# Designs tried in a protein design run: designed miniproteins, single chains, continued (3). Part 99

Each design is a single chain, and the fold is of that chain. pLDDT is the mean over its residues in the fold that is shown.

## One batch from the design tools (miniprotein)

Design m11432
Fold by ESMFold2-Fast:
Structure m11432 (fold): chain A 89 residues (1-89)
Amino acid sequence: SAMEEARKKYLELAKKNEERLKKLAEELEKLGITTDEEALRYLAETPEYKEVLDVILEMLGLYVTSVFKLPPPQSVEEAIELIRRLRAE
């Protein structure tokens, strides 16, 4: 199923990028960035993070498809709005 395929791809990406994402999280914490919305905006505004931002957006899309059966966001703004909507539930 699409949900099972999304879950498998999510876990594969999470494992492959585990160390990179951990270091990024530590760097964002040092900058005082504690929310997913602020993190996504900061990464979108910083060209050096384009590649890791693309990975984060792909992982977010796979996560929401596998857990909530929702379509993946097509942009950073859609991802932020999706996070806001899920937090309101």
Scores: mean pLDDT 81

Design m11433
Fold by ESMFold2-Fast:
Structure m11433 (fold): chain A 95 residues (1-95)
Amino acid sequence: EEKKKEEELIKKALEKLKEKEKELLEKESTTNPELYKKIEEIRKKGLTSLEYQILEQAKYEKKPVEEVIEKSLENSSTEETKAILKYILEKYKKE
């Protein structure tokens, strides 16, 4: 039912995020070497920048990834970010 519509929205949001990361990598490789290195590391792991930030935050706070995602959902301002966070939450809640 609704899952098919949510899946399409999540896919579109993830594609848009990946496009932005690629553009940022090209732009920042000349202006900010530290950011370039961080983005490269994220790509190498097959993660989005948002997913990487959540994993690092969970590690820093010594909390389950689910708790960090739930807190991020409360503070999210955009529908796209909420969709991505829900996708990540489902991914980690499954295992």
Scores: mean pLDDT 66

Design m11434
Fold by ESMFold2-Fast:
Structure m11434 (fold): chain A 62 residues (1-62)
Amino acid sequence: GNAARAGAGAVAMTRAGMPARAAGELASKFGDLDREAAVRAAELAQRGEATPEEAGRIMGEG
């Protein structure tokens, strides 16, 4: 994935209340997503409504 995009996603997830380490790990899986899509995917995964992989796929569909 794009490291800069992953970094932006990690920052956004941390701002949304995720621990920085967990946000970094999720952002690495969502490296192809933009910042907003990564945050939404993390929210879905945190709620247990979708797996991180499933959330990333849904957000990646636009």
Scores: mean pLDDT 59

Design m11435
Fold by ESMFold2-Fast:
Structure m11435 (fold): chain A 89 residues (1-89)
Amino acid sequence: MEEEARRHREEARKYLDEAVKIAESDPSQVEAAKKIREYGDRALAAPLEQRDEIATSIAEIGEVARKLSPEAQEKVARAIEHLVRALGL
């Protein structure tokens, strides 16, 4: 279970990094990209036992993602799927 959660967190980081790179290529999305990175780092640094902290960070990522391009939003959606699976949901 812990090893599976770790793999999901690694996949989430990859998708968040891809979303940030796409968003950073558009000057209008740089601030949103910075927030995705901040909330993403918070979600990935929190121990899995801090489910409420991780869930709050996921909600913030989803809200900020609405300001991104469709391509970046798709990457964020995949990252959120992996974060949710890491929590065993």
Scores: mean pLDDT 83

Design m11436
Fold by ESMFold2-Fast:
Structure m11436 (fold): chain A 92 residues (1-92)
Amino acid sequence: DGSRLGLALTDGSTDRSYNPAAEAAAKELLEAFEKVQNNTASKGERAFVGKVLDWMRENGYTFNEEGYIQPPDETAPLLGVETLEAIKASAP
């Protein structure tokens, strides 16, 4: 789900209302992570997940023992739909 991944629509507002596009993107990302863990992911899905994890590390995100993604602070950029689409487009 979007809340566990820290995904949000980057519209420049402070509103944390759930957007269907952001929820769909979070669901696709979760499905790709599960496929990577189960060794059933395609080359493209593995590349996509790898690039998302690289972006998160570069922006200071960490993973806790429960699998929740945590930003370093409240000023950290959120992984939004536009960022996910850019990463997806850069993966073969």
Scores: mean pLDDT 61

Design m11437
Fold by ESMFold2-Fast:
Structure m11437 (fold): chain A 75 residues (1-75)
Amino acid sequence: SLEELQREARLLDVAYKMIKEKMSDEEIRKAAEELGVDPETLKKLAEQLKAMTPEERWQLVDELVERYRALRAAA
């Protein structure tokens, strides 16, 4: 659903913020609760993003955009 896709996009935004900013365990826990996921899921996603090349991160973003367009076209 569009709501699920928006939640996935927000997960990526938070994970990217974790890479850019020093976040406390409490801030990570609060963000995870707001997104309905485990804090460990956010930490894993942030570590995966750190391990990715710029090309792999671009591909991930491109796939989300493509999924969004497909959902919009199917509506």
Scores: mean pLDDT 73

Design m11438
Fold by ESMFold2-Fast:
Structure m11438 (fold): chain A 94 residues (1-94)
Amino acid sequence: AMEEYKKKAEEIIKKANEILDEVTRLFRDRDKLTPEARELAVKAAKYASEAINYALQALDDPERMKEYTEKAIDNLKKAEEFLKKAVELYEQQR
């Protein structure tokens, strides 16, 4: 169980960093980002950062590792959903 949660926490950190990289890519073309797409990208970055913070807490606290890993997963899913919506809005601006 603990080893499984450690692997999940490390994978969450990796995926959350990939989301942050994609948000950075969107902001490179700022002039094409609508206020709505920008707000969704900001939310994606916020939830990705929170996912990393909870994943790091899971790695540091064996007693609450399950709780923190579950919170990290929840924040990662929210980050993925907001990023998807931001990208969809951005790609509609051709």
Scores: mean pLDDT 86

Design m11439
Fold by ESMFold2-Fast:
Structure m11439 (fold): chain A 82 residues (1-82)
Amino acid sequence: MAILEMKVTVDGLAPFTATLPVVATEEGDKVLVTLTLSSGVAATVKLDIKLIKDGELVAEGSATVNLAAGQTTTVTFTLEKV
């Protein structure tokens, strides 16, 4: 299992970081990671994403996700291998 480190930026709020264990699927020069996201308020979330395994950065990418208030969204991120 790899660790996903995300820098989260939400409009109007200071950026913060979140880390969570994930299952990653390798596809050539890319790595796919699927997450379920939810928010109590409608928000546009900008994510800077790093995939870390055994303390090493193995893949990275970025995404923008639009969340509806009180709704759960499943998102698949495509990360580039470093």
Scores: mean pLDDT 79

Design m11440
Fold by ESMFold2-Fast:
Structure m11440 (fold): chain A 79 residues (1-79)
Amino acid sequence: MAAEEAKKLLEEAVKRLEEYAKKHKLTPEQAELFRKQAQGTIEWGKQQLLEAGASEEEAQQVADEAKKRVEEALKEGLA
């Protein structure tokens, strides 16, 4: 239950980050700052999953996928 709630919150946060990156066509400097802030959100989500009883493997996979999605969104927004 708690792990699914943490996963849903992280999913919603990542979706908002994707929308922001695509919509605002960030400059390279803004994109770098955005990556740092997104990394903080992803690390928070990973810790919430671990605290909720998710395995380290599952939490890391979710974090890796979230980071990939943010990088893809930034690439689309910058291009």
Scores: mean pLDDT 79

Design m11441
Fold by ESMFold2-Fast:
Structure m11441 (fold): chain A 89 residues (1-89)
Amino acid sequence: MEELERKVRERFVELLEEQLAATKAKIPDTEDAKKMLGVMELLIEAVRNRESDETIKRRLIEELGLEESEAERIVEAVRKTLEEIRKEL
């Protein structure tokens, strides 16, 4: 069980790092692009550090200035993605 959870986190981080690299290559240097990159980098770090949903939500609000509803949607999307990866492993 612990090994599966580790593999799920590793796969999520790998996928998000690939998306981050692709996004950096294609998006112009705008405020919206910087916010999007900041969200991706924060999620990579938080998942690697095994941070809780509450901690991730707080960091999205406090560090990136996201609204509570936006931060909640992002955390929910992360959990859904981790569940989908777990089903494939």
Scores: mean pLDDT 79

Design m11442
Fold by ESMFold2-Fast:
Structure m11442 (fold): chain A 81 residues (1-81)
Amino acid sequence: GREEVDREVEAVATGFKFGIEAGKYLEDKGVPKEEAFRAAISIAADAMAELTAAPELNDDVIQRVRERVKKRAEELAKKLL
């Protein structure tokens, strides 16, 4: 239904924002822009998939995905630096 479509759009937008935030975090840590951008795309795609697959898009789900994004960005920073 419409609520499902609206939720999918919100999930995609939220995952995209998390990707942007992760990319900025990596740039701030000294990862080159090109590598940070590629990592941001990968992180965004995974976050979008996880949020879209969630049965409800509530604060608990969003926070769980945000924490996962943060951990992945920190891990990639260590791997790329």
Scores: mean pLDDT 84

Design m11443
Fold by ESMFold2-Fast:
Structure m11443 (fold): chain A 101 residues (1-101)
Amino acid sequence: MLSKEEIKKVTLILLHLIALLSEIWVEARRTGDPRIRETAERYAKLLQELTKKLKEAKTSEEVKEHIEEFLEELESLLPNLSPELAELAREILEEIRELLE
């Protein structure tokens, strides 16, 4: 069973990922770029799948594995984003990796 401190870390990670999704949607609306819109939709689906996996996770190791797999998928989406949004996404990825230590 996850500790209270581990639950706090997971919550903070999810908040960062939700914030990034919001920024991608804002960019999609601002630019009208269908590639950014498709990226937002794919990201939302991946985030939903991550949330389901995290709900079922019983150990800190399982949580770390699921988040690391999600971060690899997210990195594959970065070329579809504007340079500014890709930079923000990389900063969020680094912050999440630090939380997983």
Scores: mean pLDDT 83

Design m11444
Fold by ESMFold2-Fast:
Structure m11444 (fold): chain A 69 residues (1-69)
Amino acid sequence: MTVELSEEDIERLELGVTRASENSVEKELALAEKTKNPAFTRRTLEGLRRAGKEDLAEAVREKLGEEAL
């Protein structure tokens, strides 16, 4: 079931992922998979790409799937 996340929650997750070690990224991916929130997906992908972590951005995309709109 999709849960609504506040903008602050999304920013916290984005910061965790963009600054993360590999271990932290896996934790954020697990949370994102359970949440299924497209706003979180978009925000996380943007953060990772801006940090130059395209490999991790693709991992997030794979884990959450594409935005279903």
Scores: mean pLDDT 55

Design m11445
Fold by ESMFold2-Fast:
Structure m11445 (fold): chain A 98 residues (1-98)
Amino acid sequence: HMEELRARVEAVLDSHPALTPEQKAAYLASLTPEDLERIEKAVKELEKYLNSKPNITDEQKQQLLEDFILEMVRAIHEEGDISLAEKILEVFKEALDE
């Protein structure tokens, strides 16, 4: 399942045209198995929250999950601090409540 999660992260990075190939490679190289497990847990929490919202389309849910994964990977690479995951999750939840 870790290979499936890594492939999902790669697909998200590949879908963002603003990222250079070098940035994508650096982001992927910075991810440990522990980082991937934390991303998976946070993604599941966000998916559960999104599924509780009756007025969000499946397309919007998918886009928000992709944006969330990108922010998580960026935080791991640039800040070296996965504890930002909880803050990123709360920011996404707050945006959905507005």
Scores: mean pLDDT 74

Design m11446
Fold by ESMFold2-Fast:
Structure m11446 (fold): chain A 55 residues (1-55)
Amino acid sequence: SADERGAELARERAEEARRAGGDADTIGMHSVGGQAEAGGGSKAAGEYGREAIAA
């Protein structure tokens, strides 16, 4: 479980980064929903950091 949890998190983060790049490549640069979605990984990481500090 611990190993699977670690692998799952690492994989999710890697996929988020790829999606950001893939969106730009797929639609020429801009994302249809918005750049915020393309950079979702960075935003999610920032939110987690804030929550940890707030705790």
Scores: mean pLDDT 52

Design m11447
Fold by ESMFold2-Fast:
Structure m11447 (fold): chain A 95 residues (1-95)
Amino acid sequence: MEELQEKLKELLKQGKIEEAKELLLELRLEELENTPELSERLKELLRERLELEKSLSVDEISEIRAEVAKTSDESEESALKALEEMVKKMKELLE
């Protein structure tokens, strides 16, 4: 974790913004892998989402998150559906 944070800091210091974005996505993936309370299905969808985020712009990711957040409640079922919809929209942008 700290090694990835130091690498992120160095990339930002060097002005390598695109590489810094990729590393930030890797940090989020590591954080999710260390969340034992999530079901395997949720983990699989979250991994797929983070991998797709590497191929999308920050603005595209933010727009998809905002749209999905407007339609979900706080239940686990809605969280699962929100992730499935987010992954679907990300795949559609890459096709």
Scores: mean pLDDT 66

Design m11448
Fold by ESMFold2-Fast:
Structure m11448 (fold): chain A 89 residues (1-89)
Amino acid sequence: GREKLLELLRERYFAPIRQAQALAAQGDLDAALAVLDRHIADLERENARIRAEATRQNTMTEVVAVILALGDEAIAAARALRERVRAAL
């Protein structure tokens, strides 16, 4: 159901951030930055697309709002990690 879909979406959104964190912990800062830069760009495009589509169709439901909030949370987490990795270079 809805809960399982949101759980899978959360995993999809946060798994690359965990991958970048593991790379950074191993000292592979350049690889960590590459993963984060790509993931941030991908999430920003996806969130913009979802928001534009919901606005166009007048379908800004509670579920869409939760999905957008999850995307914003993942973007913020990825940016925070990217800042820490850049400071370590």
Scores: mean pLDDT 87

Design m11449
Fold by ESMFold2-Fast:
Parts: C-alpha cells; structure tokens; sequence
Structure m11449 (fold): chain A 65 residues (1-65)
C-alpha cells in the first residue's frame, strides 16, 4: 500500500509529476491546469493511500479539489 502525506502538492517527489500530467491527460482526474496550479501552493493536511502510486495519487488529488 502507498500513502501520500504532504502539506502542498509541490512537496511531492519529482517522480510523481509525470504521473499527474498523465492522469489529467487521460481524464482519470478531472482537474484543469489552472486548478492544479492553484492547489499546488495551497496548504492542506491530508493523507491518501492506495494499493499503488496511481491510486494513492488519484485519491490525494481528489481530496485537494
């Protein structure tokens, strides 16, 4: 199981950013580029976990909307 816990989206490891771009491009996560920029510097106290990086990241992004 993979768990993501950070106060800002920009605090995610660099390896996650290509996956974010692919999730948006594929339509699995309905977040616009403007929304992503807005939430990337917004502080929050959330955790998300999934069976793999993709699931954890998808759940994490949905909590930030």
Amino acid sequence: MVTLSTRKLSDLPDEYWPHISLLIASGEVKITGKELVKISDTEFDVTASGKNKREALTKFLLKLK
Scores: mean pLDDT 66

Design m11450
Fold by ESMFold2-Fast:
Structure m11450 (fold): chain A 90 residues (1-90)
Amino acid sequence: KEETFKQNFAFNYAALRKRYEKEPTEELAEGLKEAEKYLGDEETFKENAEKGIELAEKKLAEGEKAGYDQAKLEAMRQLIKDAREELEKL
């Protein structure tokens, strides 16, 4: 459970970093700066983010099958895309 939290956290950080490049806002900058305290080293971050993407993809597939809210599903697809693109730069 705690391991899953770290993985989800790193995944969200990667997605936010990609969004910040496209739309640099003060709110995103503050969120990223706060989040950096909890990522660990670069290796740990990359591994956790990769696993976080896998978890998000499983949740997306389950949500699609269960008929979850379309706006939430689309938001998850965008987060996964942004996180993958950010990790490809590393």
Scores: mean pLDDT 82

Design m11451
Fold by ESMFold2-Fast:
Structure m11451 (fold): chain A 82 residues (1-82)
Amino acid sequence: MEEARKLIEEAKTLLDKADELMKQGKYNEARDLYRKAIDLFNEALKVALEERDFETAQEAIDGIKRARKGLREAVLKIEEKK
């Protein structure tokens, strides 16, 4: 429970930093942070499911969806910048 929650909080912090980098046009750095956030949310989801903490598992699923959307936007911007 506590471990999964810490992973979610760390992942959320990386999402916020990635969103800020997107606003600054630093798309490569944002992409890398979105990837790290996805990894942390996936780890949090695994831990939460093993502990049957379905509330934390749902937060991790929602975080994965948000991070994947951000990753897609960052990759698209990198391709357009050429």
Scores: mean pLDDT 85

Design m11452
Fold by ESMFold2-Fast:
Parts: C-alpha cells; structure tokens; sequence
Structure m11452 (fold): chain A 84 residues (1-84)
C-alpha cells in the first residue's frame, strides 16, 4: 500500500499517467533533492522495464521499490513525505 502510493506520487510529480522515462526519473529525483544521473536512470530502466517500452509503468515501479533499488526507495520515501 505505501509502496503503491509512493509509485503513484512519483508518477504524479512527472505529470505522466502511463509511466516514467529515464529523463522523467532524473527530473523527479531533482525535484525531490536526490542526485540521479541519466546513466543511473537508464540502469534502473534496464533492470525493471520488463516489456522494453522505454518507460517504467506503475507496476514496474512498485516491483523496483520492493526489490530494494536504493535510488527508487529514496525517491519513494521523499515522495511520501511530500504528499499532502
């Protein structure tokens, strides 16, 4: 539940309904004050973009956070703290 809410908040911050691209991951991380490079964002997509769409869907984001990706977990925690 908290992981799903975090994924939803990250997608809302990106302004996207369908998922996050590598570029949007970098933009959201910057908004949250987390240093994340384009190379790191691409590595996250390579690991968790199961269908090769070039975006992380909500379901893929949830799986990545649950898998313990350090950067996505940090982003998730900060996104939850920012939500009103």
Amino acid sequence: SAVEKAAENLMEMAGRKDGLTARQLVAVAKQLGIPLSMSQAREILEKYDEDGSGVLSKEELVKAIEAGDRLLLSMALRALAQSQ
Scores: mean pLDDT 78

Design m11453
Fold by ESMFold2-Fast:
Structure m11453 (fold): chain A 96 residues (1-96)
Amino acid sequence: MAQEAVDRALAAMREAGEAIKKANPKLKPVVDTLLEETERLAKGPSGIVAAALGAEAFANMARKVADENPEYSDELKELADRLEQVARELGRLARE
């Protein structure tokens, strides 16, 4: 269901945001702003699209931070994989 996919994306983005902020605290303003904006837009008519774009953005950020922080790389790469999976699902649903 589209709503279940949106909810999973938001949950994964929150989890990834915490991991990213732990690995690189300098990204806190970017993470907090992107999460707040995505959660707000996800409640509107473009919710599926907003969640898909947010998941893709967090996946890209997690992969970059993982490459720069080997201590957190396994956790961040796993989170990026989950975000990419849900973003693909949301992208498919948005076209149906």
Scores: mean pLDDT 85

Design m11454
Fold by ESMFold2-Fast:
Structure m11454 (fold): chain A 89 residues (1-89)
Amino acid sequence: MKVVLVGEFSEEEKKEIEEMGYEIVAEIDPFSNEDTLEKIKEKLEPYKGETVLFVTKNTTYKYPLQFTLPTMYGFKRADVMTYEELLNS
């Protein structure tokens, strides 16, 4: 399963995700000033139209991501989980 990380993840957290059999294909932070809209679109372009899982450690980002990723970034088949939900799945 292809995964996009949303926000900052430690190397240990990334390793745990990869050890679960997920492939980390991109890292984005739409809620900071670090990633511009154009950079996020460029990172996500190869995966448009595909089923991709978005993972965030911030539970307050889950609802905004579920709304904005399909509507603003074109991910009609996006799913969003918290890091804790992913570890328990």
Scores: mean pLDDT 75

Design m11455
Fold by ESMFold2-Fast:
Structure m11455 (fold): chain A 94 residues (1-94)
Amino acid sequence: SDEELLEKIKEFKKKFKEAVEGLKNYMKTAAKTPETLDNIRQATQRFVQSTNKLIAYFESQAKTEENKKEIEEIKKELADFKAWVDAYLAQAEA
């Protein structure tokens, strides 16, 4: 149902935000070695790919404006996070 989907999207959004905060904290505290930077790149790529698959599934099922709005917010936060990581890696590798 639309209500069950909304609950799942909101729970995913919560877990997504917690995962983003965890990754950012790891990046801020980790030593900037080539191995660590590669680990960050790989973890970010896997996170983006997994999140995009879930977003695509939610978009295929979303019929209400509320569900579509929640999905749009997750898409924006994912794009912002990826851009932040890309900038972090570029600066750390310079």
Scores: mean pLDDT 86

Design m11456
Fold by ESMFold2-Fast:
Structure m11456 (fold): chain A 70 residues (1-70)
Amino acid sequence: MSEREKLLAEIRRLIREGRDEEAVRLAEQGLKEGVLTPEDVERLGVLAASLGREALARRLSELTQRWLAQ
């Protein structure tokens, strides 16, 4: 499994477990390290919204928008 796939699996697990702060932190770290793309984080936000995690979905969307503004 690639480092990207492993990190995405870990973030998805954290989202399902309600560990929102850790999920956001790992997503931001993945972007900073170039392991994740903004599109990957946007898709995580869609997953969070589909699970009723609206606050997390908003935070992930804000992270993506902030990253694309650079």
Scores: mean pLDDT 85

Design m11457
Fold by ESMFold2-Fast:
Structure m11457 (fold): chain A 63 residues (1-63)
Amino acid sequence: GEAFEAAVREIEREVGEEVTSRALEVVSTKGIENTTAEEIAEAAGISKKTASEILKRLRAAFA
């Protein structure tokens, strides 16, 4: 939905296109509810804290 697309654009502006695309690949493959912050952190090469914040934003916007 529009809220999800807006959240993705905001995240991309903060952390960059590469990090955002890697995070979205994990979410797309596993589903947003089954994706963990640790998996995003490993895939995107970012801290678990940053990955957790991204995942929370995506989940909030997906609802």
Scores: mean pLDDT 84

Design m11458
Fold by ESMFold2-Fast:
Structure m11458 (fold): chain A 85 residues (1-85)
Amino acid sequence: GLGARVDREAIERVGEELGEEAANAAAEYQALKSLGDMYLGDPENAEIGKKYLAQAEELAKKHAEAIEKFEEARREVVERINKER
């Protein structure tokens, strides 16, 4: 889907500019956020969702430059795709 394409291209850009370790941090951050949001949608699993989001926030603190670059790259990829519509 569109989200998977955006995430992949953003992670690739982080790797190109900041290296493989930064790209791995961005990929893990995105996966944790995705899992957190998914579990928060289920009232029985809301506490699991909160734990995943807390892990994503801690990862973002440890790898601030990588996650900031990932979020910037995601915005740029989305804007580029929207201009193609």
Scores: mean pLDDT 83

Design m11459
Fold by ESMFold2-Fast:
Structure m11459 (fold): chain A 76 residues (1-76)
Amino acid sequence: SVAEGAIERLAETGVRYANLLLEQGKSQEAMEILELAKRKVDELRELARNGASAREIEQLADKYIEELEEKAKEAL
């Protein structure tokens, strides 16, 4: 579904930035990014279970991706 695709993009973004941080020897920062991504993925799945629309899930996923990117760039 569109909502599942958005959640998947969020999870993938977290993994990509964590790997980039690991390549730079920043293992603690990589773990922080993974933990943030996991929390946001869990939040979106909970919202979907509680009846949030695909549009709401997409908008939140895009916002959370932006937040992950900003945090990762600060750590890089």
Scores: mean pLDDT 87

Design m11460
Fold by ESMFold2-Fast:
Structure m11460 (fold): chain A 94 residues (1-94)
Amino acid sequence: LSPEQQARLAAILEEAKAAETEAEFLRAMVLLDDLYDQEGVPAEAVVAVLEEVRAHLERRRAASTDPEEKAGLDRQIAALGRRIAALRERAAAQ
């Protein structure tokens, strides 16, 4: 990875971890998709960021006592799992 690509991946990771709304989270996911689709960032580098975001959300879910927050985090964790699986499938097909 170029230093610029590494810096962008790190920035997107922090943006995703800091996201308070679904819209903010989805924006970070779009930026990550663009790095893979438009700039040729390796699938494994993108997956590594997605796995770190997933681990962060899983820790937040474990620490939460709010059933509504837990339900929201469960949906985001499941969505990340699907994104990781789809990206790995796309990479394997190439």
Scores: mean pLDDT 82

Design m11461
Fold by ESMFold2-Fast:
Structure m11461 (fold): chain A 107 residues (1-107)
Amino acid sequence: HMSLVEYVKELGEKLGLSEEVIELDIKNANRSFIRRPLEEEDVEILKNALKKVLGDRFSDEEIERLAKRYAELFNPKYDPLTVALNIGYLLGLSDEEIKKLAEELAK
């Protein structure tokens, strides 16, 4: 099975990101925690991704609350790889769940 690091690199390449950009995004992850205005589109992106990964463990109402909270902290359009890793850390997700979340966010 592919490692998380290998998956993140491959996904970043498919998104047209260089390894240097991916490493820079990971290194600057703290900056992505800057509070921003809530965007309905970002909430919908996160809600749909979280429901596919966690729909069996969390209710629809819980997924919506998580999506709204994370949309205030992260920009899923700008940092799908970093966002998936940070959410995975916060929720204690497995490598497989993080991989699936990154894939859904990178659509």
Scores: mean pLDDT 69

Design m11462
Fold by ESMFold2-Fast:
Structure m11462 (fold): chain A 72 residues (1-72)
Amino acid sequence: DFTPEQEAVIEGWFARLDKDGDGTITLEEIREWLKKLDPEVTDEQVENVLKYFDKDGDGTITFEELKEVLNS
């Protein structure tokens, strides 16, 4: 689980990814961000993570879903 400080950092990153300010980010933006967190992560690993997020099939991710992936 994230500390309040870690959550604030992730929330800040989410806000930067959510340029439209609608409270969601696209799967493409998540893919790019994951690569920035770990440049050595494989495309296959990223795609597996994105499949987990895409439960709703709408192609957007909420802040809570993003935290779940990071926390595994």
Scores: mean pLDDT 67

Design m11463
Fold by ESMFold2-Fast:
Structure m11463 (fold): chain A 79 residues (1-79)
Amino acid sequence: SMEQIERDLYDLAVGLINAARDALEKAKKGEATYQEILAASVLATMALGILERLGAPQEVIDEVKKIRDELEKYLEEMK
């Protein structure tokens, strides 16, 4: 059903966000590689696309955008 697909997509987005958060915490400790942070930024962007399509609350969308923006800042600093 469509409702089951939406739940599965939400669960996927949550998994992607958790992976991105873990990479961000690793980056804050100076333990993440450029490739790990780049991958995490892509995962956060994918999660944003899913959440926006599902009409997730703006607060949730803004939290994930903050994670992506922090990851992108690390990528810029690691040049």
Scores: mean pLDDT 89

Design m11464
Fold by ESMFold2-Fast:
Structure m11464 (fold): chain A 86 residues (1-86)
Amino acid sequence: MEEIEKVKKEYEKKLNELKSKIDFYQRTVDAGEAALEALKADPTASPEAIERVEQLVNDARDQLNKAKSEYEKVKKEGEERIEKLK
């Protein structure tokens, strides 16, 4: 019983760390998309500035997707490990 609770706590910690990473990249994407919208609305904005922000948003989105994938993987691994300890 204690072994199952220890494993749950270990995976909870890992999932919380991944959730923090997901939250960070989600905010980065949200902020980047808002900045991109503002740049597109600004007639003085350079095409180069718009392209740079688009690249940053795309990079952040890739990192977000990676973090979400890792979260699902760790969640599944945790569930499988707990099942084996029952």
Scores: mean pLDDT 83

Design m11465
Fold by ESMFold2-Fast:
Structure m11465 (fold): chain A 59 residues (1-59)
Amino acid sequence: MKVRVETVGGNVFEKDMSDVKGIAEAALVSEKAVRRAIAEIKQTGETVVLPSATLTRLS
């Protein structure tokens, strides 16, 4: 499953949900924050807004 990472600065990345480190680096957040966000996306399917980025489920 893939997520779109859109930063508040306007950068956009597409990452696999299993790539917690890659998402954390792209979003400039901790791996802990990424794991919580991915868990929420898997449960709800909804977009998760973090202070520095937005995570949207693509597949």
Scores: mean pLDDT 82

